# Designed miniproteins, single chains, part 17

Each design is a single chain, and the fold is of that chain. pLDDT is the mean over its residues in the fold that is shown.

## One batch from the design tools (miniprotein)

Design m563
Fold by ESMFold2-Fast:
Structure m563 (fold): chain A 83 residues (1-83)
Amino acid sequence: DLRRLKKERRRLRREIEEDPSLEKEVELRRVTYRIYKALYDKNPSQDIANKLTAAGIDLAAAELDLKKREEEKKEREKKLKEE
């Protein structure tokens, strides 16, 4: 449901504006990707395909950043626990 995805995107943008976090940024990029995927499935065009590809790259980059931060946090917690 494209309407639900757009509503979720607006909510996430407001939440990020009030209290920014990498987790919320990943969710925003994930919703953005889903929106473009739904648009592409409904009416495929080169412009939408380009936006979908860009959104997918942006999502993958943000998820990688989140994964790196979680791995760094776990290593820091492990070091503190072992010390």
Scores: mean pLDDT 80

Design m564
Fold by ESMFold2-Fast:
Structure m564 (fold): chain A 64 residues (1-64)
Amino acid sequence: PTADQLVDQAIGLANQGDKLDKQGKKALSNGDTDTAKKLFDQSKKLYDQASDLVRQAGDLSHAG
């Protein structure tokens, strides 16, 4: 993959994380703490994956 492809993928994952975080906040406001926890956990995983891809993109841009 190119650095640009990794950045695009990271942006996509971050956007999905934002959607899940929003859904988690709505679930929490409705008293659905189990659903909120699952959504927040999934959102965190997506943000962690996005951060890893950004780091990899940086490494690739310095390799070529």
Scores: mean pLDDT 82

Design m565
Fold by ESMFold2-Fast:
Structure m565 (fold): chain A 96 residues (1-96)
Amino acid sequence: MALSEILRKMLDAAEQIARTPVEKSSEVIQKQQEDLEALAKKYNTTIDEALAVMEEARRKGTRALAELLGISPATLSRRIKRIQKELYEKRAAAAK
């Protein structure tokens, strides 16, 4: 249960970082890391445990990961595709 909240925050953090220009990524990463650590402490768990659970769920497929996050598989797929697209465009821009 606590892991679901942390995983949702991690997905939100990944999306925020993907949308942030490279020059400001460090500031956003630091803030998101602090927010995630505070949430992990509140639920007496760790970010590493949340990552391990997410990796296992991802290996089982999008539906398992979506259920763990408490969102629909369609919503999760759309958010992942958006993050991937933003990261791809960001990398392409940095290659100039």
Scores: mean pLDDT 72

Design m566
Fold by ESMFold2-Fast:
Structure m566 (fold): chain A 62 residues (1-62)
Amino acid sequence: MSAEELIEQIKRALEEGDYEAALEYIRQLFEQGYSREEIMALVRENLDEKQQRIAEILLDTL
């Protein structure tokens, strides 16, 4: 799955309240070599402010 596809899946999972699925897709971004800072940049570009806050909390658990 590409980074663009993973971000789309994270957005969908957060919209559905499926934080476990969102964490799994974030983990896959790390496995592809993306840093926390790079993942947060993708999140800021693609997700709304509320989803960005949730993603930041989820990143803190990894």
Scores: mean pLDDT 85

Design m567
Fold by ESMFold2-Fast:
Structure m567 (fold): chain A 55 residues (1-55)
Amino acid sequence: GVILEVAAHDLGLSKAQLLEIARRRAAGTSLAALGREYGLSPAQVSGAIAAVELS
């Protein structure tokens, strides 16, 4: 939805990358590890996951 598209644009990521971040978090990857891999802060990773959950 629009929320996922806005979050992807704001973070410089694709919607597919946001879905992958949410999937990896569900599988037990830490916010810090995801932040390092995608160049995001832990707060930005948390926001990306929230955008996926709201979509």
Scores: mean pLDDT 80

Design m568
Fold by ESMFold2-Fast:
Structure m568 (fold): chain A 74 residues (1-74)
Amino acid sequence: SVEEEIEKLKKEIEELMKKLMQREATEDDVNRALELIEKLKEIAEKEGNEKLVKSAEDLRQTLEELVAERKAAE
């Protein structure tokens, strides 16, 4: 179902973000998280789920902030 696909995408994104927070994420992990977030947003838009669109945008912003913080910590 669409709900199960959404839940799976959110879980995978969260796992990748936790890996980034622990400074264990590779560039491939970051790129994968971005792709998954984009897919989540596309599904949300097709379903007309504005709350889920906002959630995907918030995840994208959090990922970008984590990447920027890691770069600044150098």
Scores: mean pLDDT 82

Design m569
Fold by ESMFold2-Fast:
Structure m569 (fold): chain A 65 residues (1-65)
Amino acid sequence: MARERAEEAIREAEELISKVKDPDVKKQLTVALNHARQVLEDGTDPERALAVAEAVIEMAKKALE
C-alpha cells in the first residue's frame, strides 16, 4: 500500500528532521517534506510522495553525519 508506506516515510523523515541542528538545512528538508505531504494529500501519485519522503530521509541522515 503505497499511501501507508508514504505516511510512514513522512513520519520517519519528520522525526529525523527534528534532530537536524542546522536551521537552514532543517528548513530545506521541511519544505521538501511538505511537498511530499502535498502530493500524498492530492492522492493521485502516492508513489511519488513515498519517493520524495525517502529522499528526505536520506538527506536528513546525511545532515546528521
Scores: mean pLDDT 82

Design m570
Fold by ESMFold2-Fast:
Parts: sequence; C-alpha cells; structure tokens
Structure m570 (fold): chain A 85 residues (1-85)
Amino acid sequence: SEFLERALKYARELLEQGKAKEAVDILLPIIIRGGLKAEPLAIELAKLFVEYGYVDEAIELLKKYLEKHPDAEKVRELLKELEAL
C-alpha cells in the first residue's frame, strides 16, 4: 500500500530526528481511524520504533490502538512480546 509506505517513511524521518513522541501523537489517530484494516501498519510502526530504540513508545502505540480495537490479535501478540523485554 502506498499509504503504508508513506506512513512508515514519515515515521522513520521523525525517529531519525529523535521525535518518537511526536510520531506517536501524529500516527496513532490515523491507525485508530483505520480500524482493523490498519493493524498491519500498527505492527510495522511498532517494529520501526523498536528498531530505533523507542520500545516505550512502541508499547504506547500498540496499547492505545488495542484499547480502541481489542480484536486486533496480531497487535496483542506483539504487545506481549515487547512488554516481556
């Protein structure tokens, strides 16, 4: 998806600037509005945050998404993995 690739590119640019909290604040409303169809994007964003060392922000992103979409099972599994670190 062009939208997914653009969102990941934008997130990467923010993370490279140390703006992890800004990335969460901008992207979280987008993935929440996307519903379950945004689950792949939520997962890839969380993995990207972890790649850059922003584990707490990855956890925040997944927790807040899961609060709105509790049936997002892949997000739930990734969240469990990150909380075990």
Scores: mean pLDDT 87

Design m571
Fold by ESMFold2-Fast:
Structure m571 (fold): chain A 105 residues (1-105)
Amino acid sequence: MQEERDKLLKESQELFDQALQYRFQGDTQTAHDLSLEGNKKLKEALEIRIKELESLENPTPEQKLEIETYKKEIEALEKALKGNLREAAVEYTSARIRRIGDLLD
């Protein structure tokens, strides 16, 4: 599970990095498409992490908070995937890249 999660997180990070580059170049359509793929992979990685944490017999309070935090992040990713958010700001993409870094540690 960890190797599968780490692969999804790295793929998501690469897609978001590419999205930022295309956005910087003014190719907003390619940036949007790459961000959607990145969001899909990040969602899958978060779902794997939640399953890992929920499989623990006695999760710590910190691990329980981690589950709740990731469930909220998945909800935000689902809204982005449906296109219900106005253009994903650079801020949101940067926050997701940071979260990927946290999960890879």
Scores: mean pLDDT 76

Design m572
Fold by ESMFold2-Fast:
Structure m572 (fold): chain A 74 residues (1-74)
Amino acid sequence: SKAAEVAKLMKEILEEAAELSELPREVAERIRELLIAYYEGKLSAEELAAALAPILEEAEAFARVADKILAERL
């Protein structure tokens, strides 16, 4: 399913960004809360994407890690 694949990719991106210390702690915690809500069925894939969009735009470092993971996995 696309929703499960998106959730897995977002989790991998978040974990790698946090490990590289490229992602501010506040941003990482906010993304984590959104991912938990998605896994608990409180958010749809579309709602998760909409909530993440402004965070990703503000977190340039997270976008760089996302590009790296997508290039390596896709």
Scores: mean pLDDT 66

Design m573
Fold by ESMFold2-Fast:
Structure m573 (fold): chain A 57 residues (1-57)
Amino acid sequence: SMAELEELRKEAERLREESPSPGARAVAGYLLKELEAGKATVEQAREALRQARELDA
């Protein structure tokens, strides 16, 4: 849904700005680009954020 995508976008923005991990920031940045292009599904966004969080850990 649009509400879920908006929540995921905000989380990606936060990771890109605040994460100390260059890898996590790169994944978040890529996800934001895909969301802007309308190419990311909720499932793809969740998977990308999961990967970014693993890098941030």
Scores: mean pLDDT 83

Design m574
Fold by ESMFold2-Fast:
Structure m574 (fold): chain A 68 residues (1-68)
Amino acid sequence: SMMDEIERILEEARASTDPRERLSLAARAFALLSQAEKEGKVSREEAAKYMAEILEIQREARRELAAQ
């Protein structure tokens, strides 16, 4: 399912030590989450939880890149 794909991508992002790879994965998860919301396949509460995780991955990756 689309939600299983999002969870897989987020797990891959958390396992990655490359901030650029994490940003790429977070962007893919965001695109899939947006599509799932448009198709009514995810609740607002579930979407908010995934969005918070995506944004945190993006913030951490950008912080690492800024420190270089």
Scores: mean pLDDT 87

Design m575
Fold by ESMFold2-Fast:
Structure m575 (fold): chain A 108 residues (1-108)
Amino acid sequence: SVSFSPELLEEMRKEMEELGILEYFESLSEEEIIEWIQIGMLIAYLGEPTPVLQEQLTNEELIKAVKLALAALRAALKLNPGDQERIEHLEENIELLEKTLKKLEEEK
């Protein structure tokens, strides 16, 4: 696993505050943050949570995972966008996460 820089953690805190989950984010260890980002990215990539994730996690926890991944990618884009290919890849993944978040929040 990769350790986050202090600058990345600070930018992630700002994005988490905007998404309304700052207190939850601050309660997590770095290892838990990485795990939740991976879960959120998996959900976005598949377009929906797997049946196993739906059985193990609440809809609120699934939403938090997607929000955590979204905040992380937004922070990465702001601090270290890289070249045009990386920017386009980050923007595409951010769009997938935003669409996934909207879908989960509309689930009754």
Scores: mean pLDDT 82

Design m576
Fold by ESMFold2-Fast:
Structure m576 (fold): chain A 80 residues (1-80)
Amino acid sequence: VKELVERGKKLLEEGKKLLKEGKKLLADPDADVAAAIGTVLRGVGLAVEARLLGERALRESTDPELKAEAKELIEAAKSL
């Protein structure tokens, strides 16, 4: 279960990075718009995967600390 939370946190951070990068590319008139959109979609996909891992960790964990971390992961992923 701890590994699910750790993996989810890594995916969330990568998703945040891709969404930020995609936004910068969309603001650049010389950038490839298709590549920019692809970057945003990858970021969204990672955020969804992080949320699913958080939900699974919340279901499978009996540790209140891990449940709290899983809940925070779910909320952070939803806020993207």
Scores: mean pLDDT 79

Design m577
Fold by ESMFold2-Fast:
Structure m577 (fold): chain A 82 residues (1-82)
Amino acid sequence: SPAEERIRRAIDAGIEQAMKAAETDPKTALNNLRGIALLAEAASPELQREAIDRMREVKAKLKDPEYQAEVDALIAELEARL
């Protein structure tokens, strides 16, 4: 749907920003991931799974275990909705 396509594009943009920020500005990366999680809540289960996989890619670039744990919490909330 046009709405789903809009959500997908917003998630793609947010992931790109989070990936760029992850190593040098992890708080900005984490804030982008929080926004992506909110967008994914309104998405289809298929798009939610895609968002989760991409959030895991950003997590891999985060150095701080505390920020990694916060991403895991966001992923767990999304998975609980599937």
Scores: mean pLDDT 87

Design m578
Fold by ESMFold2-Fast:
Structure m578 (fold): chain A 62 residues (1-62)
Amino acid sequence: SEKKETAIENVEKGARDFGKEKNLSEEEVEEIIKAGVETIKKTLDDAEISYTLVKKAEELAK
């Protein structure tokens, strides 16, 4: 999704900027990017599931 792509781009940019500030190696920056991207993907997928469950619960509570 468009929002997912934007979140991934922000993680990559943030990790590169952080790496420059902290004088990290390219390998360390790549590890941060990989971990960040995996976290964003899982978080967005979990949020979609949670949102769907909340909507179903609201329908049942009527």
Scores: mean pLDDT 76

Design m579
Fold by ESMFold2-Fast:
Structure m579 (fold): chain A 66 residues (1-66)
Amino acid sequence: SKEELIARLAEMLSRHLGLSRERALATVQLIVDTQDEVLRRLLLHEASKVLSPEELAELEELLDQL
């Protein structure tokens, strides 16, 4: 479901980027609500600094399912 996808994305961002769960959920929800390509690209750029290539690919695939 979309809710499960949002929750999983938020958990991933919280774990890897050090965001609080509340901030991670708000970030994912903002991307969902706005479909903001700039925000999406900024998030992927920040994630690329800390995630492995495999983890980054997983994050990108999950974002594409929103």
Scores: mean pLDDT 82

Design m580
Fold by ESMFold2-Fast:
Structure m580 (fold): chain A 78 residues (1-78)
Amino acid sequence: TSKIRESAEFVEALANALADAGVKTEEAVEKAVKYAEDRGFDAELTRRAGEAVVKEGADVEEVERLVREGMEELLRRA
């Protein structure tokens, strides 16, 4: 449960950050899925979570913090 939540939050933050950087939403989700897959997350589950979360939207400043925190958490556990 907690890992699913972390994956969803990470994918949301990364996908929205990529979208705000001028990448199309579909490409942003696919890049987020590849990034998560390289880190050992389930690709289909990550993609599904990312698509659901992108529909809600998020502020750029909040997304940047979530991405930073998510990456630091993953590096801490690596």
Scores: mean pLDDT 57

Design m581
Fold by ESMFold2-Fast:
Structure m581 (fold): chain A 99 residues (1-99)
Amino acid sequence: MEEERQEAAKKALELLNELFEKFDKIDKERGNLTLYEALAILLKEEGINLSEEEVKEIMSEISKMLYEGVKPEEIEKYAKEKKLSELLIELARYSALRR
């Protein structure tokens, strides 16, 4: 389990790094490190049309759950019920483990 979570976190970071590299190449002047924008673009490439605002709302809910001490399993259940991508589930799990 622990190794699986570390691999998931590594994959999520690698995907975000590749996405930020592409984003920076296109919009170098903005250099916007907004996680929500990066995730929205990634999800659109996977055929999931979520706006930056929708991604922000979902991430805010996950952050609230984490702050309230909700277990990672419950957060994963919430993400699956919302039919979120595996990437969002992995990032939510990684965020819970950072503590």
Scores: mean pLDDT 59

Design m582
Fold by ESMFold2-Fast:
Structure m582 (fold): chain A 99 residues (1-99)
Amino acid sequence: MELARALREGAIEEIRKNPTADDAEKAMLSLANRARRGGLTVEEAREAFLDVADEISKVLGVKNKEKIRELALKAAEHLDDPEAVEQYVKEIGKVIKED
C-alpha cells in the first residue's frame, strides 16, 4: 500500500509539472517499471494506474477519459510484460494527442 501510494503520487506530480502527452507517457512508464520492480500486486497496480489515468485526463483535458482508463488497466494487468506495457502507454499518448 505505501509503495503503491508513493509511486502513484510521484507519477501524478510529474504529470502536473510537465502537462504534455510525451511526459504523461514517461510518467506512466516510470510508474510501471517501479511497480514491477517493487512487486506490486495486480490489484495495487490497477488502483495506481487508474488514479494516474484520471489525473492525466484532468490535467490535459482529455475528452476520451474511458479510453485512457481502459489502456491504463491493460498496462497494469500486463505489468510483467514490459513490451505490452510500453505499447499500451504509447496508445495513451496517442489518444491524448488526437483528442
Scores: mean pLDDT 84

Design m583
Fold by ESMFold2-Fast:
Structure m583 (fold): chain A 85 residues (1-85)
Amino acid sequence: SLKDIAKQIIETMKKMVEAVKAKDFEKLKQLQEELVGLLRQFRAVATPEEFQEFMGLVIEFAKALYDKDIKKAEEVIKEMEKWVE
């Protein structure tokens, strides 16, 4: 279901935050590839509007990780968790 794929994306993003905190950049790269695969699955089942809204949050998360702003990355994850409830 859409919610099950979204939950998998959120769990992958949580693992990405942990990888950044651990400075495990090899693990981060593997998780980024997993995230891309999950986003393709999400695109296949979501409406264009749902996909656009969700991708806005994914982009915000990616920017936070790039900036090493862990607090912002965790805030985006919490927003996504509320969206899937």
Scores: mean pLDDT 87

Design m584
Fold by ESMFold2-Fast:
Structure m584 (fold): chain A 77 residues (1-77)
Amino acid sequence: KEVSEETLEKLAEFVLELGEKAGFKVSREELLELNREELRALAQLILEDPEGTAEGIAKTTGADVETVKRGFEEIIA
């Protein structure tokens, strides 16, 4: 259903941490202000297709798919 504000903030923190591991310099404020709709869409993709979404993020960030999937579990829980 609808993505909560708390879930959106948890997702922003997760994306920020993945970005830092991949060498990207992204601010939390930029993610929440400029990419708010993208974060909301990403949260819904995680709920509907966690496998495909994790693979997409892994390709973009160079992260391990298993690491991304475990992060998704922490956000949803």
Scores: mean pLDDT 72

Design m585
Fold by ESMFold2-Fast:
Structure m585 (fold): chain A 84 residues (1-84)
Amino acid sequence: SAIDELEAEIDEEVANGKSSLKSGIFRLLSYESRPLSLEEIMERLNIPESKKPEVRKILDELAERGIVNKRIIDGKPYYELAER
């Protein structure tokens, strides 16, 4: 599944000393029952502003893979874990 592929990708990145941002984002969205804005995701995970473009890229890639749903609420994008 897409989630199984993501977990394998995270494990490979961690094994190679790369950033675990995908892991943090996926875990946060997995336990939250509500859509989160980009700013809320960064605040909850204590991610520095310098990483904002990387976080946005990860969220967009996860949405393309069907792992995350992007919702517009009052003209602002929010992200949540897809149900399938």
Scores: mean pLDDT 77

Design m586
Fold by ESMFold2-Fast:
Structure m586 (fold): chain A 77 residues (1-77)
Amino acid sequence: MVTEENKEKMIEYMRKLGFSEEEIKEFLELEENSPMSLAVLAVARKEGVPKEVIEEELKELVEFKKKVEEKKKKELE
Protein backbone atom coordinates (compact mmCIF):
# COMPACT_ATOMS: atom_id res chain seq x y z
CA MET A 1 0.00 0.00 0.00
CA VAL A 2 2.71 2.49 0.94
CA THR A 3 5.56 2.31 -1.56
CA GLU A 4 8.75 4.36 -1.82
CA GLU A 5 7.01 6.84 -4.14
CA ASN A 6 3.96 7.09 -1.91
CA LYS A 7 6.26 7.77 1.04
CA GLU A 8 7.58 10.93 -0.63
CA LYS A 9 4.08 12.11 -1.54
CA MET A 10 2.83 11.59 2.00
CA ILE A 11 5.79 13.53 3.34
CA GLU A 12 4.74 16.39 1.09
CA TYR A 13 1.25 16.16 2.56
CA MET A 14 2.74 16.35 6.04
CA ARG A 15 4.62 19.47 5.01
CA LYS A 16 1.37 20.99 3.76
CA LEU A 17 -0.27 20.04 7.06
CA GLY A 18 2.30 22.24 8.79
CA PHE A 19 5.03 19.83 9.82
CA SER A 20 8.52 21.32 9.96
CA GLU A 21 11.48 20.02 7.98
CA GLU A 22 13.01 18.62 11.17
CA GLU A 23 9.84 16.66 11.94
CA ILE A 24 9.76 15.33 8.39
CA LYS A 25 13.41 14.25 8.54
CA GLU A 26 12.90 12.49 11.86
CA PHE A 27 9.81 10.81 10.45
CA LEU A 28 11.82 9.58 7.46
CA GLU A 29 14.30 7.97 9.83
CA LEU A 30 11.46 6.45 11.84
CA GLU A 31 9.79 5.05 8.72
CA GLU A 32 13.05 3.40 7.67
CA ASN A 33 12.38 0.95 10.50
CA SER A 34 8.58 1.20 10.50
CA PRO A 35 7.01 2.02 7.12
CA MET A 36 3.58 1.43 8.67
CA SER A 37 3.73 4.96 10.07
CA LEU A 38 2.93 6.60 6.72
CA ALA A 39 0.18 4.09 6.00
CA VAL A 40 -1.47 4.85 9.33
CA LEU A 41 -1.31 8.59 8.64
CA ALA A 42 -2.73 8.16 5.13
CA VAL A 43 -5.63 6.07 6.43
CA ALA A 44 -6.27 8.48 9.29
CA ARG A 45 -6.36 11.40 6.88
CA LYS A 46 -8.89 9.65 4.66
CA GLU A 47 -10.98 8.70 7.70
CA GLY A 48 -11.18 12.37 8.62
CA VAL A 49 -8.87 12.36 11.60
CA PRO A 50 -8.00 15.96 12.53
CA LYS A 51 -4.64 17.38 11.54
CA GLU A 52 -3.76 17.96 15.20
CA VAL A 53 -4.24 14.27 16.01
CA ILE A 54 -2.01 13.24 13.11
CA GLU A 55 0.62 15.77 14.17
CA GLU A 56 0.53 14.54 17.77
CA GLU A 57 0.88 10.92 16.67
CA LEU A 58 3.88 11.79 14.51
CA LYS A 59 5.58 13.64 17.34
CA GLU A 60 4.89 10.76 19.73
CA LEU A 61 6.37 8.26 17.26
CA VAL A 62 9.43 10.43 16.63
CA GLU A 63 10.02 10.97 20.35
CA PHE A 64 9.53 7.28 21.12
CA LYS A 65 11.87 6.17 18.35
CA LYS A 66 14.45 8.80 19.27
CA LYS A 67 14.46 7.77 22.92
CA VAL A 68 14.79 4.09 22.03
CA GLU A 69 17.70 4.76 19.68
CA GLU A 70 19.39 7.14 22.13
CA LYS A 71 19.16 4.49 24.83
CA LYS A 72 20.56 1.81 22.53
CA LYS A 73 23.43 4.03 21.41
CA LYS A 74 24.37 4.85 24.99
CA GLU A 75 24.30 1.17 25.88
CA LEU A 76 26.58 0.34 22.94
CA GLU A 77 28.93 3.25 23.68
Scores: mean pLDDT 61

Design m587
Fold by ESMFold2-Fast:
Structure m587 (fold): chain A 91 residues (1-91)
Amino acid sequence: MDLAQQVRDLKARMVELATQAGGDEARQFGATAAQAVDEGLKRGEELYKKGDYEKAQEEYNNALAFAQLSLAGAERQLREREQLRQALLAS
């Protein structure tokens, strides 16, 4: 599997979930996390173009780890908001 593509897919899912969660905090979280992932991918792509594949892989692995953590954060925000809506409707 292409590591860079895996990072991009996780970023897209994270942004989607952060957008679904809604509100200023979730939007700011999604934007900040997306920017950090993009910077990591950009560093990896520049290294790959230079033929420094080992360093490119390290940057992609770092971006992957950050994207995974950010996705988990976005999923948590969405779950908490949906649970609050359901609790309010049931009350």
Scores: mean pLDDT 80

Design m588
Fold by ESMFold2-Fast:
Structure m588 (fold): chain A 81 residues (1-81)
Amino acid sequence: EEEELRAEFRKALAELIDTMIKYQKELNKKNPKKASELAQEGARGITEAVEAARQDPKEGLEIAKKTLDYVKKKAEEMLKE
């Protein structure tokens, strides 16, 4: 159902943004350069997800979820040095 997909997309996008804010605070304390790099990658993923969602909310949702997984993994790696 399209309405449910749009709701899931907004939820995934919100979680991605919240996750970015959380990791940005932690990374900026440890390594501001890595924080900036992750911010650029996350922003790109968010933009791609939003643009894809305009054509197909399912594609946007998939990109948002993949970006979230990538950001979590990359942030954890960066925090370990």
Scores: mean pLDDT 84

Design m589
Fold by ESMFold2-Fast:
Structure m589 (fold): chain A 96 residues (1-96)
Amino acid sequence: MMEKLRTRAEMEAGSLEGLAAMSISVTKLAEKKSIEEGAETAELGTENLRRSGRNAVEKLREFGAPEEDIEYVREVAERGIKELEKLAKELKEKAA
């Protein structure tokens, strides 16, 4: 049972990395139409990633995953969130 939790953490982390990459790509597409639309898209991506990260951590805790696995998934989510927040800030400053 416990060995399956590490594989679950890896799957959750991969899903969060994929969501972050997709959010960045969609933001860049939105920016081509409007800088303001790009900023809004980055903010929506940030909130979606925060929600998905919280859900992933909760699922792992419910399954009794080791703290190091939970921390790994949390760190993956936080990296993506910070990248999207930075992008949103840069686009907002550019729109002003």
Scores: mean pLDDT 83

Design m590
Fold by ESMFold2-Fast:
Structure m590 (fold): chain A 88 residues (1-88)
Amino acid sequence: MSVLLVFEGTGKHVFEFTAEESGEYTIIVAARGVPEDAKGKAVVKVNGEEVAEGELVRNPSDPSTLYAALKVEVKKGDKVTVEVTVEP
């Protein structure tokens, strides 16, 4: 399963969903319209427990975009929270 999360600008963004099936989920995060010195981090929590984190990397073709792809294993019914922080 793949989940794509796209937002604009800096700040803290929180996304939540419930896993509809068990297995590996690939969570792709993209922050657009960010300053050139901006840095970002994504944290994935399953049922409140941190299971993955990654630094957002700058897209060479669009330097105002930061992105990350994170893989997590979940069970059906798990609450998945994706917290993304982008700082100028």
Scores: mean pLDDT 84

Design m591
Fold by ESMFold2-Fast:
Structure m591 (fold): chain A 100 residues (1-100)
Amino acid sequence: SAMVEKIEESLKKAKEGLEKLAKEMEERNASMDEIRLYFLAAVEDIAIELRKLGVPEEKVEELKRRLVEVIDRGVAENLSAIEIAKRMIEELDKFAKELK
């Protein structure tokens, strides 16, 4: 459907944004606190865009929870920004499949 296609396009842009953000943070050797704060901001931006596209609030909040858990675990395990972004992208890909 046209709605699913718009959601898939939004998720593709979100994935590209996460990859770019991760590279920028890695290049400047951002602190774990900065990595956490910037990725949490990205999660909120993703949630706002999905809400605008009519994704049900329950599904947006569940995706937000899963992305926050990935970020918090990645920071706790001292993962690179690039690795945290890869795991967040995996959750976005799972979410896209659940919409079909």
Scores: mean pLDDT 90

Design m592
Fold by ESMFold2-Fast:
Structure m592 (fold): chain A 120 residues (1-120)
Amino acid sequence: DPEREARREELLAIARAFPDPRVRAAVAYLLHTVFGLSHREIGELLGISPATVSRYIRRVEEVLSQDPDARLRAQIAMTALELGLARAADAVLVLAHALGAPEEVLEALKRDFGASGEFL
């Protein structure tokens, strides 16, 4: 599916553009949960260890377990991403916001990757 591959490539482009660990954790989580990639495959794509991927995914799950509203917004954004109804940047924005990314990073995601903020 060329559109699904384009969304995956957008996630990788976001990870390359933002060295922020919350953005990288959001990307790792989406590659795992939406695209079904293993921790090893994600580590190879992001240039990090599988242990770092595991820590990123665990951190996202811990945050979402403590915030039911953020979990619901994340589920909506991830479902929309899987169905091709949302950009990868929209799902990253929701997760990065939940992880406490600085406003500068969130605004850069909107400006540089077209995240709409509709899921916030």
Scores: mean pLDDT 88

Design m593
Fold by ESMFold2-Fast:
Structure m593 (fold): chain A 65 residues (1-65)
Amino acid sequence: MEAAERAAKELEELAKKMGLKIEIEIRDGRVVVTVEPTDPLDLAMLQLAVAVMNTIGDGVELRER
């Protein structure tokens, strides 16, 4: 099942709602998200969303530029 593609779409929608610029890449069923430098609170909210996705097995990695 294409969990990585679903997680990528959900992260794109979340980033759009938060006004954040992100880059998403899918490698070997893993989602790699790179976020531009942003407010620490916004980064923490994005980190929490990624942690929730990883708890359900989505295989997401968050990086800051």
Scores: mean pLDDT 75

Design m594
Fold by ESMFold2-Fast:
Structure m594 (fold): chain A 95 residues (1-95)
Amino acid sequence: SESSQIAHEMLFLALNGVPLAEAYKARGDQAEAAGDLEAAAAYYRRASDIYNRIGQAGLEGAELSPHPSETVRVSSQLFLQKGAELRAKADALLQ
């Protein structure tokens, strides 16, 4: 089913996406420390996009499930929160 495909995509994105998002965040932190605010914002936005994709996929999987996992729902919300925080940080650096 599409809900099973979304759940599998979320797992794939979490296993592969979280390390990538954390690597972009680390590059953003390094750029910010160096005073390169444009590069820092770009890296934080990339990390935000990855976390938002993981979180959105998880919530879509939960919505389509007749018995949604509370663990998947909570984890998905935490990924969306991380994405929102990174986006806010990126936006603040360019203001």
Scores: mean pLDDT 82

Design m595
Fold by ESMFold2-Fast:
Structure m595 (fold): chain A 92 residues (1-92)
Amino acid sequence: SIEEEIEKLISKIEDPKYQKVARLLAEALLSSPSLSDEEVLELVKGFVDYILSKKPTADELVAIAGILGQEAGLSREEIERLMREVREIMEE
């Protein structure tokens, strides 16, 4: 299933904060009314690879959450909430 493929990708991340952010972002993409399973999987692969290669800052992950929320077709309020939750995880 797509959920199993996503979990395998996220499991490559050893940092628990990055894992938590990746899972939150994947859930936002999966909730999309407009993205196909293939598009969701490609976006998840993209941001997992970005986390692994770049080890992004809290600000960079918040920016990515905004972009992915827009791609997922989330409302402005849902995007603002997603960005806030990502920041809260990174500042734990």
Scores: mean pLDDT 88

Design m596
Fold by ESMFold2-Fast:
Structure m596 (fold): chain A 90 residues (1-90)
Amino acid sequence: SMKQRAVLLGGATLGVLRIFKYVAERSGDLTPQEIKDKVIEQLLKVADELSELDPDLAERIKEIVEEAKRNNWSVDELLERLEELLREFE
């Protein structure tokens, strides 16, 4: 179903972003803030793509990203909360 495709695409994105964060932190080429900004930018782009498959999931991803910005969450906290969200949509 389109909803199952949305969850799979979301999960794949979170996996890639975890690898990106791990490599970027070890390389030293990006600051912690630059890593966070790139992760957020990519999450918002994917949420827009997901809106055609599952608009409810897309909206909740955007809400979590905005909460992370307001509360200054770490990238790990943001990705963990999004992984939890995806389990709710399985």
Scores: mean pLDDT 88

Design m597
Fold by ESMFold2-Fast:
Structure m597 (fold): chain A 74 residues (1-74)
Amino acid sequence: APSLEEIKEAAKAELKATLKPGELGSITVQVSEFTTLSVLGFRRADGSVSLLTETEITLPDGTVVLELESSVVE
């Protein structure tokens, strides 16, 4: 099975390949029973892509951890 990092990179690559200037896109993947990944992308007028990645992890005690990452790529 692909790792969480491999799934993140695949989702980001798909958005970079498909988004046109001014378009919003999102990909949500249930990675495991306890891990959900969401990636939001927006292609700017200059051709760059803004990416927001949210990873939701539910720990064994029921605690929910959110990891947020932002990046801008060409």
Scores: mean pLDDT 83

